Designed miniproteins, single chains. Designs and how they scored, part 25

Each design is a single chain, and the fold is of that chain. pLDDT is the mean over its residues in the fold that is shown.

## One batch from the design tools (miniprotein)

Design m844
Fold by ESMFold2-Fast:
Structure m844 (fold): chain A 59 residues (1-59)
Amino acid sequence: MIREIAEKAGVAASTLKRLVRLLKELGYTDDEIVDALMANFGLSREDAAKVVRAVEAEE
């Protein structure tokens, strides 16, 4: 799932995961991270939310 989403965005899955973790450490909310992924990578809200949830599941 996350790998296919990252391929559509033209980035590595590890890059998306690292960015989500970094933004969480900086105090951004899940909704703000979703909006950032949509704006910067052209992801749908559903796909951006799946990326955030995948990172949370690894904690």
Scores: mean pLDDT 79

Design m845
Fold by ESMFold2-Fast:
Structure m845 (fold): chain A 86 residues (1-86)
Amino acid sequence: EAEELLKKLIEATKNNDAKKADEYAEKLQELLENSEGGKREEVLKQIQKLQQIIQEAADKVGGQEATPEVEEKAKKAIEEAFKKLE
């Protein structure tokens, strides 16, 4: 289910929907509370990085779609978080 939440987080990021992105990030963090401490903390850091990238995209582009640079940065953070979950 974490994979599905990550996909929804990516989609919300692409749509510049900060509210939905935050909602999916919170749900993903909640799922990680069921994981072992060390692995959970590493994935949580990646999720926090994703939230920061989403917020920066919303702030810098005034609600427009993320720039290619921001999108690539978000993709990398998502891939790292996903890798640590599996």
Scores: mean pLDDT 61

Design m846
Fold by ESMFold2-Fast:
Structure m846 (fold): chain A 91 residues (1-91)
Amino acid sequence: AAPTVTAPRKVEAKEGEDAQIPVTASGPTPAQFVALRKVETGELLASAPAEGTSATVTIKNVKKEDEGLYQAVVGSAGGTGVSEPTELIVK
């Protein structure tokens, strides 16, 4: 079965810093990759290797225009799962 994916509803970052989004996946098969997709554009922004059930995806050098909704996408041998949107707020 595809993994169930959980990410924070909201992440805050300062402009010029890196934003870190912790992602947790649950399911019968371990996660193989984790990626972030911007909801409005569908653009794939960042990916992280996954080990077991969790990974942290980093958006580097955050700018004010990077504000918006993102989804975590997790791939496993059992299929692909997607989180509910995470709001990124840049201060």
Scores: mean pLDDT 76

Design m847
Fold by ESMFold2-Fast:
Structure m847 (fold): chain A 65 residues (1-65)
Amino acid sequence: AEDSQVAARSVAEALRIVGLMLDNAPVEELRKELERLKDIAAQSTDPASAERLVARVEELVKEHE
């Protein structure tokens, strides 16, 4: 079975980052949360999907810079 717990945590962290962006949080806080997302995603049994999620969130953070 896929590690649904890691997938759920990754999605929850990505949504948290999006919420912070909508609240105009400083880029430094977004970068800290992005590092947390990367750490969670690194535990994934599906590295391709995890990498895609991280890349998408990283692009959003770069646009916020």
Scores: mean pLDDT 76

Design m848
Fold by ESMFold2-Fast:
Structure m848 (fold): chain A 77 residues (1-77)
Amino acid sequence: MLNGKTLEEIAKLLGADSVELRSETEIDLIFNGEVKTYYLRLYDLLKDGKPVGLLLAIFESKDAEKAVFAAYFPLLD
């Protein structure tokens, strides 16, 4: 489970040496009939200086250290 973890905790769980921010954008999600702004960040996960996958993480504020949602997409080749 990656939700509720910091980027450092997620990287350690996935065996990555580092994470690099690729992009950040604001997204509006409807939850229980209310619109709430979240922050979607995409990271490259690196091992031995090479990309091994993408991490999609959603934060409920710009200052949040822990992702409310995170999904990992390993490189297939």
Scores: mean pLDDT 80

Design m849
Fold by ESMFold2-Fast:
Structure m849 (fold): chain A 104 residues (1-104)
Amino acid sequence: SERERLERMEELLDEAQKIINEAEKMLQAGAPDEKVNEKIEEVIKILQEIAELATGSLKQSIENMVEDLKKLKETESPKKVLIELGATVGVLTMWLTVEKKALD
């Protein structure tokens, strides 16, 4: 159902946010960039799974965000990538909250 699809996307966004929080703590503790980048890659994979569940313009937007994040990961510090990942997850969480409320 539509509600089940949106609930699955919400579960994935919650998981992504937990991994971002873990990566931020690792970075604060002085973990090497390689280890932080492993967590960044896990978040990007989750966003790709969310894109597979999304439809229409939202699917296209998430796919574009994922490609931009992949490029950012290759050119910017892990700290900058984590900031952009957090912003992306935040925007998608807000959108999903509105869409779920519209089904009520």
Scores: mean pLDDT 88

Design m850
Fold by ESMFold2-Fast:
Structure m850 (fold): chain A 94 residues (1-94)
Amino acid sequence: MSEEERKKVEELAKEIEKLGIPDDYILNMLRFGAVLYTLGFDEGALFLGIPEEYIEPLKAILKKHGYDPDSLPGISALLEAFRLVAEKRGIKLP
């Protein structure tokens, strides 16, 4: 990952943290978020039980930073941003 790409993902993580998404949904996204690559963002997020109130803000954050929410780069950036949020909260990943 480039330094520029890393900084972009860090800013994405800061904006996602402001949404106050509960830890259980963050863990679901990190453990099972690969389903987004198959189903796309909307269907994948709903499959993981992410509340609809977070879906539109997450898409807006991605688009603001130049990512397509349904693209491989967009989904990869989203999952890495969730990893950074989990690390900041002290959530233990497997």
Scores: mean pLDDT 81

Design m851
Fold by ESMFold2-Fast:
Structure m851 (fold): chain A 98 residues (1-98)
Amino acid sequence: MTEELKKKIEELEEQIKKDPDNVRALMELGSLYEQLGDFEKAAEYYKRAVELAEKRFGPTHPLVIEAYRQLAEVYRKLGKTEEADEWEKKAEEMRQKR
């Protein structure tokens, strides 16, 4: 299981080197690092996905709202409750505007 996750991570990291604007690949990397228990790395990739998706699709897009929720979950796992609450609030506010 862990070796399969590591291989997928390597493939996706190669993809984002070639296409740094690949929001789906960044979100998938975040998810895979979360599965490995590397919540710091997961947060980094989800943040990159948020920045790119907001710029590309706007903050009310479902993909951006999903990325906010994933960031909130990861920050809760890191014990960063204030940051988690901020990302959850952003997700809810953007969902309401949709």
Scores: mean pLDDT 82

Design m852
Fold by ESMFold2-Fast:
Structure m852 (fold): chain A 60 residues (1-60)
Amino acid sequence: KKEKLLRQARSNKIAAESLELMAKGEEAAGRDPQRVQTLLEASKKQRENAEKLEKEAKEL
């Protein structure tokens, strides 16, 4: 159970990093500025979820 939560947290961090890289690519291309913002918001949410999962894992 604890190990599973830590794996999920790690996956969420990787997803956040991928979204950040994608946002930088979109910004560099000068396309869809609204999409850049959406990707950054999604990345932030993934990092917040990862932190929550890590806290839950530490409790057990």
Scores: mean pLDDT 79

Design m853
Fold by ESMFold2-Fast:
Structure m853 (fold): chain A 68 residues (1-68)
Amino acid sequence: DIDRQLQAGREAKETGLETYREGGSLEEAYEKAFETASKHVDEEQAEAIAEDTRETLEDLARGIVRPA
């Protein structure tokens, strides 16, 4: 269900961002995002969501704003 995927992505990004803001590593943020997403979606989708979350945090860490 797309709604469950959207919820998983939203919660995973919030968890990942919070972990990173609290001084966690990008790997820790990925692991927390994966755990959160796995509550809502299958393993393959959870890995994709966690990786997207990591990429977003890596861009923030580098000060990169991706153009639209």
Scores: mean pLDDT 77

Design m854
Fold by ESMFold2-Fast:
Parts: sequence; structure tokens; C-alpha cells
Structure m854 (fold): chain A 96 residues (1-96)
Amino acid sequence: VEELRKKYLELEDKFMELVKAIRENKPKSEIEKLVDEIFKIAKEMGLPDDFIERVKKRILEAINDESLSTEEKIAVVNEEMTKIFLYIHILIAEKE
């Protein structure tokens, strides 16, 4: 439980860094590295591999879509990350 809560906080911090990097128009390599770090944490927390792969793919597709505005990219990232956080909340609640 304690380890899971600690990883949840790390995930929140990395998510905030990702949103900031997108808003500041950081290089794609830096943004992709943050995405990889986020999903490594999610995988370590026990989320299903197929679920992680699907969400990660959606985020990377949005970030690499030059037709999307910065705010549209952030909207997709927020939508997809909400799915990750909701899953984690359920996992934490089950480990009371």
C-alpha cells in the first residue's frame, strides 16, 4: 500500500512535468522520454500491459500529430491519463 501510494505521487509529478513540457513546446524526444517514464511507473504499479500500451499509443499519437494545437494535445493527454489515475484509485481502494 505504501509503495503503491509513493508511486502514485511520482506518477502525478511526472504527469505535471509532461503537461508543462507540452505547453512549453519542448523537443519531442524530451516529451517522449517523460511519456516512457510515466508508463514505466504505471506498469510497476500493476496496471495491465494491454491497457498501458493502448493509452500510451493514444498519447504518443496525439503528441506527434502536427495538426493538433498545444491545447488539443494537452486535452488528449488529460483524457488518457484520467483513465490511468482512475484505475490506480481502484487498485489502492482494494488494498485497504
Scores: mean pLDDT 83

Design m855
Fold by ESMFold2-Fast:
Structure m855 (fold): chain A 76 residues (1-76)
Amino acid sequence: DKEIEEIVKASEEELKKKIAEARDKGDDVYARKLELTLKMKKLKVPDEEIKKILKNFDNEEVLEKTEEKIKKKEEE
């Protein structure tokens, strides 16, 4: 919950910095969560909805399914 709160409250610039740090550390799953949050913020998804989506990131399967949903929204 605290991790999700920090991610959701971060600005787009802060998220980009966090993504770079996560990539540098090799934290692929965390980097992917941050990338999805950045995409959702660009799509103007409300913070409350982003929190609900991020709470479902229990494993790789959930993360992959969420990435697919966001990709569909990006494609229009």
Scores: mean pLDDT 73

Design m856
Fold by ESMFold2-Fast:
Structure m856 (fold): chain A 100 residues (1-100)
Amino acid sequence: SAAQVNEIRRLVLELVSVLDKELAKLEKTDPEKAKELQKIRDEISATMGRLEQAIADGDRAALAAEAERLRQLAKELEKMGMTEAAQLVRQIVEAIERLL
């Protein structure tokens, strides 16, 4: 539904905001960790582009594949101590699963 799609978009915007704030902070305190977080940030951006395309196409198989990719990215964020970002990614996964 439109409400479910809007919820996914809202969570994505919140995730990007959290990641950008953490990245800005880490660039000043831990440049190597900032580099690792930037890599994950770029992977999330690419995943979101594919997710928007899958939503536009009504491609349920593609939506399921992107949800699985996001689950892996949430694990990587947790390993980095990015607990808030990891929780937001899991909420996005749950919202995608409700759309399926």
Scores: mean pLDDT 86

Design m857
Fold by ESMFold2-Fast:
Structure m857 (fold): chain A 70 residues (1-70)
Amino acid sequence: SIDEQKELVERIFNGKPAEEVVEEMLELRIKRQPPDPAEIARARALIPGIAAEWENDPEAREEAKKALEE
């Protein structure tokens, strides 16, 4: 929902650990459109890499924030 998207944007903005934010984004996606279990497993496997990217690249994090705010 819009409220859930706003909460995720706030979490990204507040500098929470990137792994927690990415995990919450995945949970939100699962709520909206439950994918196949294999897709969920693949997505979870990507979380550490995405988290590391966001920790090392603030611009990537800002782009994610913009996408959620739209």
Scores: mean pLDDT 62

Design m858
Fold by ESMFold2-Fast:
Structure m858 (fold): chain A 106 residues (1-106)
Amino acid sequence: SSMEEEKIKLAQKMVELTKENVLLIYTTYFKQGKIDLGIELVRLHLDGLIGDLRKNFGLSDEAVEELRKEHKELLLKLSEAKSVKEGQEYIDEYKEKVTKIVAKAI
């Protein structure tokens, strides 16, 4: 239905806004040589996304666990990234995967 499509689009917009915030934080802190702090702030934003998706879209525990797995994988990849561009590419990949998980879960 158009209502379900609108709900999916809103959830995907929430993922996009989180990705934009994460990208800005990561890029800023990487350039400052403070990547450990940057990754910690990214983690908090990813945790916030899960909370918002649970509250506003009623995501199942199974969908939340899939999101937590992708969040953990992103944080590990960002800690190992050797350039700002590499980390940005991991953030783009994360956004693509999470957008699909969220669309399937709603």
Scores: mean pLDDT 89

Design m859
Fold by ESMFold2-Fast:
Structure m859 (fold): chain A 74 residues (1-74)
Amino acid sequence: DAAKEAAKAKAEKALEGAKKLAEQLRDSGHTVAAVTLLETVGKEEAALLEAAGLKDYARQILEEAKKYADEIRA
């Protein structure tokens, strides 16, 4: 389904962008802002994927965002 593949690609691109910005925020001393950005983008993209019927993929995106946020905190 082209629409589901487009939704996955959008979520991956959004999370990739959030990771890149979060690393820049962390490097500038804004660790709390970096974690908040990752958690927010992860939740928003997961909700959109779940609405599209991609529940397993939504969970994967949410877990990946949380894992990256934990790495930023460490």
Scores: mean pLDDT 85

Design m860
Fold by ESMFold2-Fast:
Structure m860 (fold): chain A 67 residues (1-67)
Amino acid sequence: SELERARRELEELATRLAEEITELQRQVAEAQREDPDRARELQRELDRFLEEAARRVNEALRRLDAL
């Protein structure tokens, strides 16, 4: 069914986003010790990624609501 497919796609999206967020957080933590300027750049990248991730999840949820 389209609902089951949309749910699976949302779960797969959530898993990928969680993994990428974790990796970016790790990079920020590593950079904080050696390069504060790089850490700030990576934190801004993480913040932008979180905004994009929220948008993508919201779009997937709207697709579920339309079914």
Scores: mean pLDDT 84

Design m861
Fold by ESMFold2-Fast:
Structure m861 (fold): chain A 84 residues (1-84)
Amino acid sequence: DIVEELKKKFPDVKIVYLPGADYDEIQEAFKNGANIVITDFWPRGVSIWVPDENGNPVLYKTFYYPDTSDEDIYKEVEKIAKEL
């Protein structure tokens, strides 16, 4: 599980996985101190979100299956976490 590997590698970075989350749920996670939110969406996609200075969600990157892999998502989240 890439999310658990990322949390283990970056224990001081609050990484939250919210499957099927809407914008309000992502915003709530950032208001509660999340640094990175990973969410999925229909039909087969994953989005990485980061907070702005007010804790509002900013879409960082979207990945579409089958053209992406879990490793591609892992590498992008790792890149963000290393810069924090």
Scores: mean pLDDT 82

Design m862
Fold by ESMFold2-Fast:
Structure m862 (fold): chain A 85 residues (1-85)
Amino acid sequence: MPPSEEFQKLFEEIEELIKKAKEAIKNGDLDKALELLLEAFRKLSELQQYLDDNDAPEEWRERLLKLNEEATRLSVEVEQQLQAK
């Protein structure tokens, strides 16, 4: 089992990407927001595999699900705004 600090580091990287995506959305930079969210989803997939490979406790999986839900909500918001001509 990897140390909790390793999981925390990966979560912090994704949280930073989501934060930057929120800022890009607020600034109207939807293309940048989309790129940041795509990178966040990539890292979420990598983190999910890492948690599975290391038999991570349920609490880390719950945190992953909440973070994925946040990123998904932002992605929908960006797509809706991009379709508004």
Scores: mean pLDDT 81

Design m863
Fold by ESMFold2-Fast:
Structure m863 (fold): chain A 99 residues (1-99)
Amino acid sequence: SAAEEVIKLLKENPKDETAIVFGTLVARGLLGEGRYDEAIKLAEAIIKAQPDNALAHLILGEAYFKKGELDKAIEHYRKAVELGNKRAQELLKEAEDAK
């Protein structure tokens, strides 16, 4: 799959910006399809390669929120906010209000 290929590329070269960008697009697509576990696995691989990737933390937060893992969703939304993702601020409020 495209996700497995991105994970492989990032293990070989964690600074592969093309693989990181493509990986975030694939992870968003998986999230939109309800493929939450696959989106999580890919977003975690991106974060391992680039721990300050705000979009990958946003994707993890959304996937965990959809799975009902609210504490994990809040953790990753907070991290996305700290890293400058302003959209994560709204999602964080929604997740905190759901708790």
Scores: mean pLDDT 87

Design m864
Fold by ESMFold2-Fast:
Structure m864 (fold): chain A 59 residues (1-59)
Amino acid sequence: MELTEEELKVLNAIGEARRPVTVDELAERLGMSREQVEAAVRKLAEKGLVRYGDRVEPA
């Protein structure tokens, strides 16, 4: 199962937070656009690595 560099950055940031985080918070923290973070989060959720609802959590 192959992750892009962007997906890995987002996954690591979610894990480091140890709490639910918003897409906007991740975008600010990582210096990425909201759209790029949202796309990465959706792909990670599809792979079962995070839960994406109101906020993002590790799966």
Scores: mean pLDDT 77

Design m865
Fold by ESMFold2-Fast:
Structure m865 (fold): chain A 77 residues (1-77)
Amino acid sequence: DGSGLTEEHLEAMIEDVKQLAKEYDLSDEEIEEIAREALELYEELAATGTASSEEVGKTLVEFVKEKAKELQEKKKK
């Protein structure tokens, strides 16, 4: 596999995603939605084989932050 991703990396990223999303005062269901979308993004990046594990991790963290912020902002309105 050319993506360089491992099961341990994936599990760590899922944990980080949930922790990060939780600080935005989101519900458990919203945190699960963000985690699901992050996993979909991970699968897409892994399928392309162009990103290193470090780049994938950075992309996922940024995606989660953006998604959490969007959901929080949308709920404020």
Scores: mean pLDDT 71

Design m866
Fold by ESMFold2-Fast:
Structure m866 (fold): chain A 70 residues (1-70)
Amino acid sequence: DEELQKKIKEIAEEAKKKVEEAGNKLEVEIDGDKVTLTATGGRNQEQTLEAARVVKEAMEKIKELLEESK
C-alpha cells in the first residue's frame, strides 16, 4: 500500500503543523495500519481543544483510507 502510506504520512504531517500552530506538540507513530496521533501540552483550554479536534479529524481521515484499502 505505497499510495496509502504516502497519504497517511501527508495527513499526519499536516495535522502536526496545525497542532503546533495551536501551541501543542504532536507525537506521530505509524506502524503499518496502526497510526497513533497524540497531542500534548497547550497554553490554554481553547488551544488544547483545537489541537484535539485536528487530531480527531486526521485520525478519521486515516481510518477512512485504511478501510477503503480493504
Scores: mean pLDDT 75

Design m867
Fold by ESMFold2-Fast:
Structure m867 (fold): chain A 98 residues (1-98)
Amino acid sequence: DDEKRRLISQAIIFGLVKPLLEKIAEIRGVSVEQVEEYIESIIEAAKSISPELEKLVREIINADEDEIKKIIEELLKEGKLTENSVESIKEIVEEVKK
């Protein structure tokens, strides 16, 4: 499912850019601990889906660092990164594990 893969890739990107997520949590008033918990869940969800997806995510981090920064900036401007956003990421990860 392409839609499912897109959501997973997006969630994993957030999980793999820990320093940016920590800064986002601070700016948006979200707990850093909550963000770290979701990072671990996102990584585990990727592994549970396929080794190919996990590899893709690692390649995205190394190749598209600037693209990740743009995504984060856009989400910050749109106010999509809040306590609710962290909960949404958790839900996506849990849904993917099923």
Scores: mean pLDDT 51

Design m868
Fold by ESMFold2-Fast:
Formats: C-alpha cells, sequence, structure tokens
Structure m868 (fold): chain A 71 residues (1-71)
C-alpha cells in the first residue's frame, strides 16, 4: 500500500503526533504504542513500502491487546 503525499495527509500526521505527545504519559501504554505505530506506518507508506508492511504486521499483532486496553 502507498499513500499519496498531500497537504491534508501532512496536517493529519502532525495532528496525530501532537495528540500522541500530549497523551503519552496519561494513556494506556498499549494505546500509545498503537498510535505511534499508526503514525510510523503512514510515514513509511509514503517512502518505503517494505517498512510499512513490517509495521502493519506489528500493528495487527497489537490490535487485540489495544482493544482490551481500550475496554
Amino acid sequence: MKLERTPELEEELEALRAKLEENKDTAHPILVETARLSIEYAEAALTDVKKAEEIEKRFKELLPKAEEAAA
């Protein structure tokens, strides 16, 4: 999967980074890690498809734990 670099995507990534930084000390660690991987995935998908695929695999492994942490 490849993402197109657009102003909207860049603004969205900046907003996600700001939200992660603000909440990293207060949110559940698994939710913080999941958010961080989402940002890294989006960045990697713009430049390195193989890296994005590796992040996607880790994200898939964390999703069940993130759902438990969110519940």
Scores: mean pLDDT 70

Design m869
Fold by ESMFold2-Fast:
Structure m869 (fold): chain A 80 residues (1-80)
Amino acid sequence: SEKEKEFLEIAIETIKKIGENPERAIEITEETLKKNPDIPEYLAESLKSFAEELHEIKDEKKRKEIIDFQIELLKEKLKE
């Protein structure tokens, strides 16, 4: 659905923003969820989990790989 694509785009942009400042991953995710309360629970939980995992990773190369991989997964869902 068009609304589902909108939510996926919001998720992709949120992850890109996290990539710019991974130390703020949790804060960025919380702000996105506050601004978009209609986001499906499964996607909200996925974003929260992703932010928590990134917060624990100190290696910049590893963080970039994980961020790029997650963006790729969400872009593939947009093609469906």
Scores: mean pLDDT 82

Design m870
Fold by ESMFold2-Fast:
Structure m870 (fold): chain A 55 residues (1-55)
Amino acid sequence: SSSQQQRARERQLQLDMLDAIEAMQLYVLRRAGSSPADIEAVRAQHAAEVARIQA
């Protein structure tokens, strides 16, 4: 249905935005010389947000 199609589009846009945000955060952390633990924390947060959107 049109509502299901709209919801699917909105969900995909949210996922795309989360991926872009993670990429930007990882870029900044790497440029700042942040620890591997800080980098893994960003990845873990991204995975949690993706799971929330897909639920």
Scores: mean pLDDT 87

Design m871
Fold by ESMFold2-Fast:
Structure m871 (fold): chain A 77 residues (1-77)
Amino acid sequence: MTPKEKLEKAKKLYEEGKYEEAAKIFEELIDEFLKDPSIFSKEEFEEVVDLLVKSYEKLGKKNEALLARTLRLHYLP
């Protein structure tokens, strides 16, 4: 499955209220991006981070949501 296909799958899970499953895929996509930043455009990476933050907020994981927000600032200087 390509990174873009994983993103579309995770977005669908988020829309279905499956926030834990969606967050897991978004976490995998961030790990893949850290190994190879060419897999996403800036806009696609921002969407992954934003949806991961929203998924964590839906799950009550406020600290994880804050950490995810700070990752973007470090990897897109």
Scores: mean pLDDT 81

Design m872
Fold by ESMFold2-Fast:
Structure m872 (fold): chain A 60 residues (1-60)
Amino acid sequence: SNIDRAIRILQEALDNNLSEEAKRRLQRELGIPVHLQSKEVLESSIRLLEQRREERERRR
């Protein structure tokens, strides 16, 4: 799903310590501007997406 894909991309960027290539991929794939990309922002985004995924599963 789009949510699972977004979580994976964000986690891979964190695992790569926000390299310049990872930051450009995040902007291209998820529309997050490079200058707004920090470990805190990515961790918060993952948490929010995981919560939304859990809510969707509960409604099925």
Scores: mean pLDDT 79

Design m873
Fold by ESMFold2-Fast:
Structure m873 (fold): chain A 61 residues (1-61)
Amino acid sequence: RPVRVGDVVVVSIPTADGIKKYFGVVLEVSADGTTVKVRLLGVNGGKEIITVPVSAVTPLE
């Protein structure tokens, strides 16, 4: 299921203590759909922006 700009997603990031999940909003999707730019919610006042593989994000229902 392809992610789209404006989707609310869960980003799964591996850490030393296991996989940590962050909520975010998709800002951009690459032309081939392989990477997404996500603004993380609740991190640095909602200003943290990361670029991750689409496999690291799960759209919310």
Scores: mean pLDDT 74

Design m874
Fold by ESMFold2-Fast:
Structure m874 (fold): chain A 80 residues (1-80)
Amino acid sequence: TPEKLNELMEKAAELARAGDYKGAAKLLEEAKELVEKHAEEIAKYAAEEGAPISPEELKKKAVELLEGHIKKLEELAKEQ
């Protein structure tokens, strides 16, 4: 699941760089769902990598960050 999250984030960045803001936003929505469903696994991975965070803090921070990015990408897509 951490690997899938990283894959979605990387692909979303590629789409955004290519100007596909709608596609990028959709992938970030999928990333948000993964964080919500697998917060415990992702938090454990982060702790093992030297960035300890609780599942609750991870959900709050990551979801807020992803929602902000999704909204910005959706606004950019509407301007196209």
Scores: mean pLDDT 79

Design m875
Fold by ESMFold2-Fast:
Structure m875 (fold): chain A 68 residues (1-68)
Amino acid sequence: KAEEEVIEKLKKLGISEEDAEAIVKALKGDKEAQEKASEKFSDLDEEKKEKIAEALQPLVEALKEEQL
């Protein structure tokens, strides 16, 4: 659902499927994936980071609902 949509949006931004899956796992609390995502994000400019953050919003909203 939200994960699949986010992966497709990230692929359109030029992120590989492998990297998109790692970013999704990082948002779900996987520490190993968080380390990989953090390293890749540090090299990106602010505009690209903003577009990636926007693409991640559906998954962020789904995770907020799980905390309720």
Scores: mean pLDDT 73

Design m876
Fold by ESMFold2-Fast:
Structure m876 (fold): chain A 87 residues (1-87)
Amino acid sequence: APSAEQQAELEAAVRRLEEELKARAERAKATSKPEEYERIHRELLREALRELLALARRLGIEDIVVDELRASASPELRAVLDELLAA
C-alpha cells in the first residue's frame, strides 16, 4: 500500500495535471475546429497520463495507479492508457 506521503504527493500531482489538462483543453476548444480538438485532446490526455505513470513508477505504486485508472477512466483515457502500457 502507498504511504501517506506517497499518496499525498500523487494526489497533488494528479490535481496539478488535471488543472493543466482542463486549461489546455478549454484553450484548444476555443481555437480549434471540432475534429482538430478531438486530436489535441487525445494528445493532452496522453501527455498527462505519461507524466502520471512516470511519477507512479518512481514512487513504486504504478500497479495501484493503473488499476485505479482502469476502474474510473473514460473510454478515451482507457484507450490512451492501453497504448502507453503496450509501449
Scores: mean pLDDT 77

Design m877
Fold by ESMFold2-Fast:
Structure m877 (fold): chain A 70 residues (1-70)
Amino acid sequence: MEKIIEVIKEILKKAGVDDSTIEQIINALKSGMSIEQILIAAYLAIKRKFGVEKAREYYNELKKKIDEVL
């Protein structure tokens, strides 16, 4: 679990997501939200700031990194 949290924090910070939104996503994971739901939440947060293409790129990077630590 700790490695997944670190991956989420690093990639979302790299994407330019604010700390408060990152903390909300991490708290959702800790409260039982699935990895798929977390990926969708991250995608939507990035899409809101940077648009669909960047959201898709960071979604793919986040999914790949999470798969590496599972």
Scores: mean pLDDT 82

Design m878
Fold by ESMFold2-Fast:
Structure m878 (fold): chain A 62 residues (1-62)
Amino acid sequence: SSSDRTNREIGDLMRDTSDRNGSLLDRLRSSTPDEGNRLGDESDRLGRETNRRIDELSRRRS
């Protein structure tokens, strides 16, 4: 009965992730090589964290 809430939370996470990823890419374009590597790592962590959170929410509801 909480699938609706879970879907809403996933949607919110995806929107937030998309916004942050766009910001990271913009910073990457203006970065030094060293900063670019850190931004790349940050983007990777963001993707993994979002997927982990989605999995956790799905696991709790499934």
Scores: mean pLDDT 72

Design m879
Fold by ESMFold2-Fast:
Structure m879 (fold): chain A 84 residues (1-84)
Amino acid sequence: MRAELEAKIAENLALRRETYDVYIATLPPERQAEARAQFDAHIAALEAMYRQMLATMPPEELQAFLDKDTAAIRAELAEARALR
């Protein structure tokens, strides 16, 4: 259970990083480094939040949340890539 949830958290965060990379690529070069630093900080905050949820939430509820959230991010990323 815990290892599976940790893997789902890692997948969710990886997909968010990919989405941020797509967005950063649309920015003027002079703003890309700052945006990357801001997104890295946001990912760190999300990881801390997910770790707290892993410790305090029922496993089934966290799994359902991660499955839905990750599926939504994956769909958005697929659409963004298809329009490229």
Scores: mean pLDDT 82

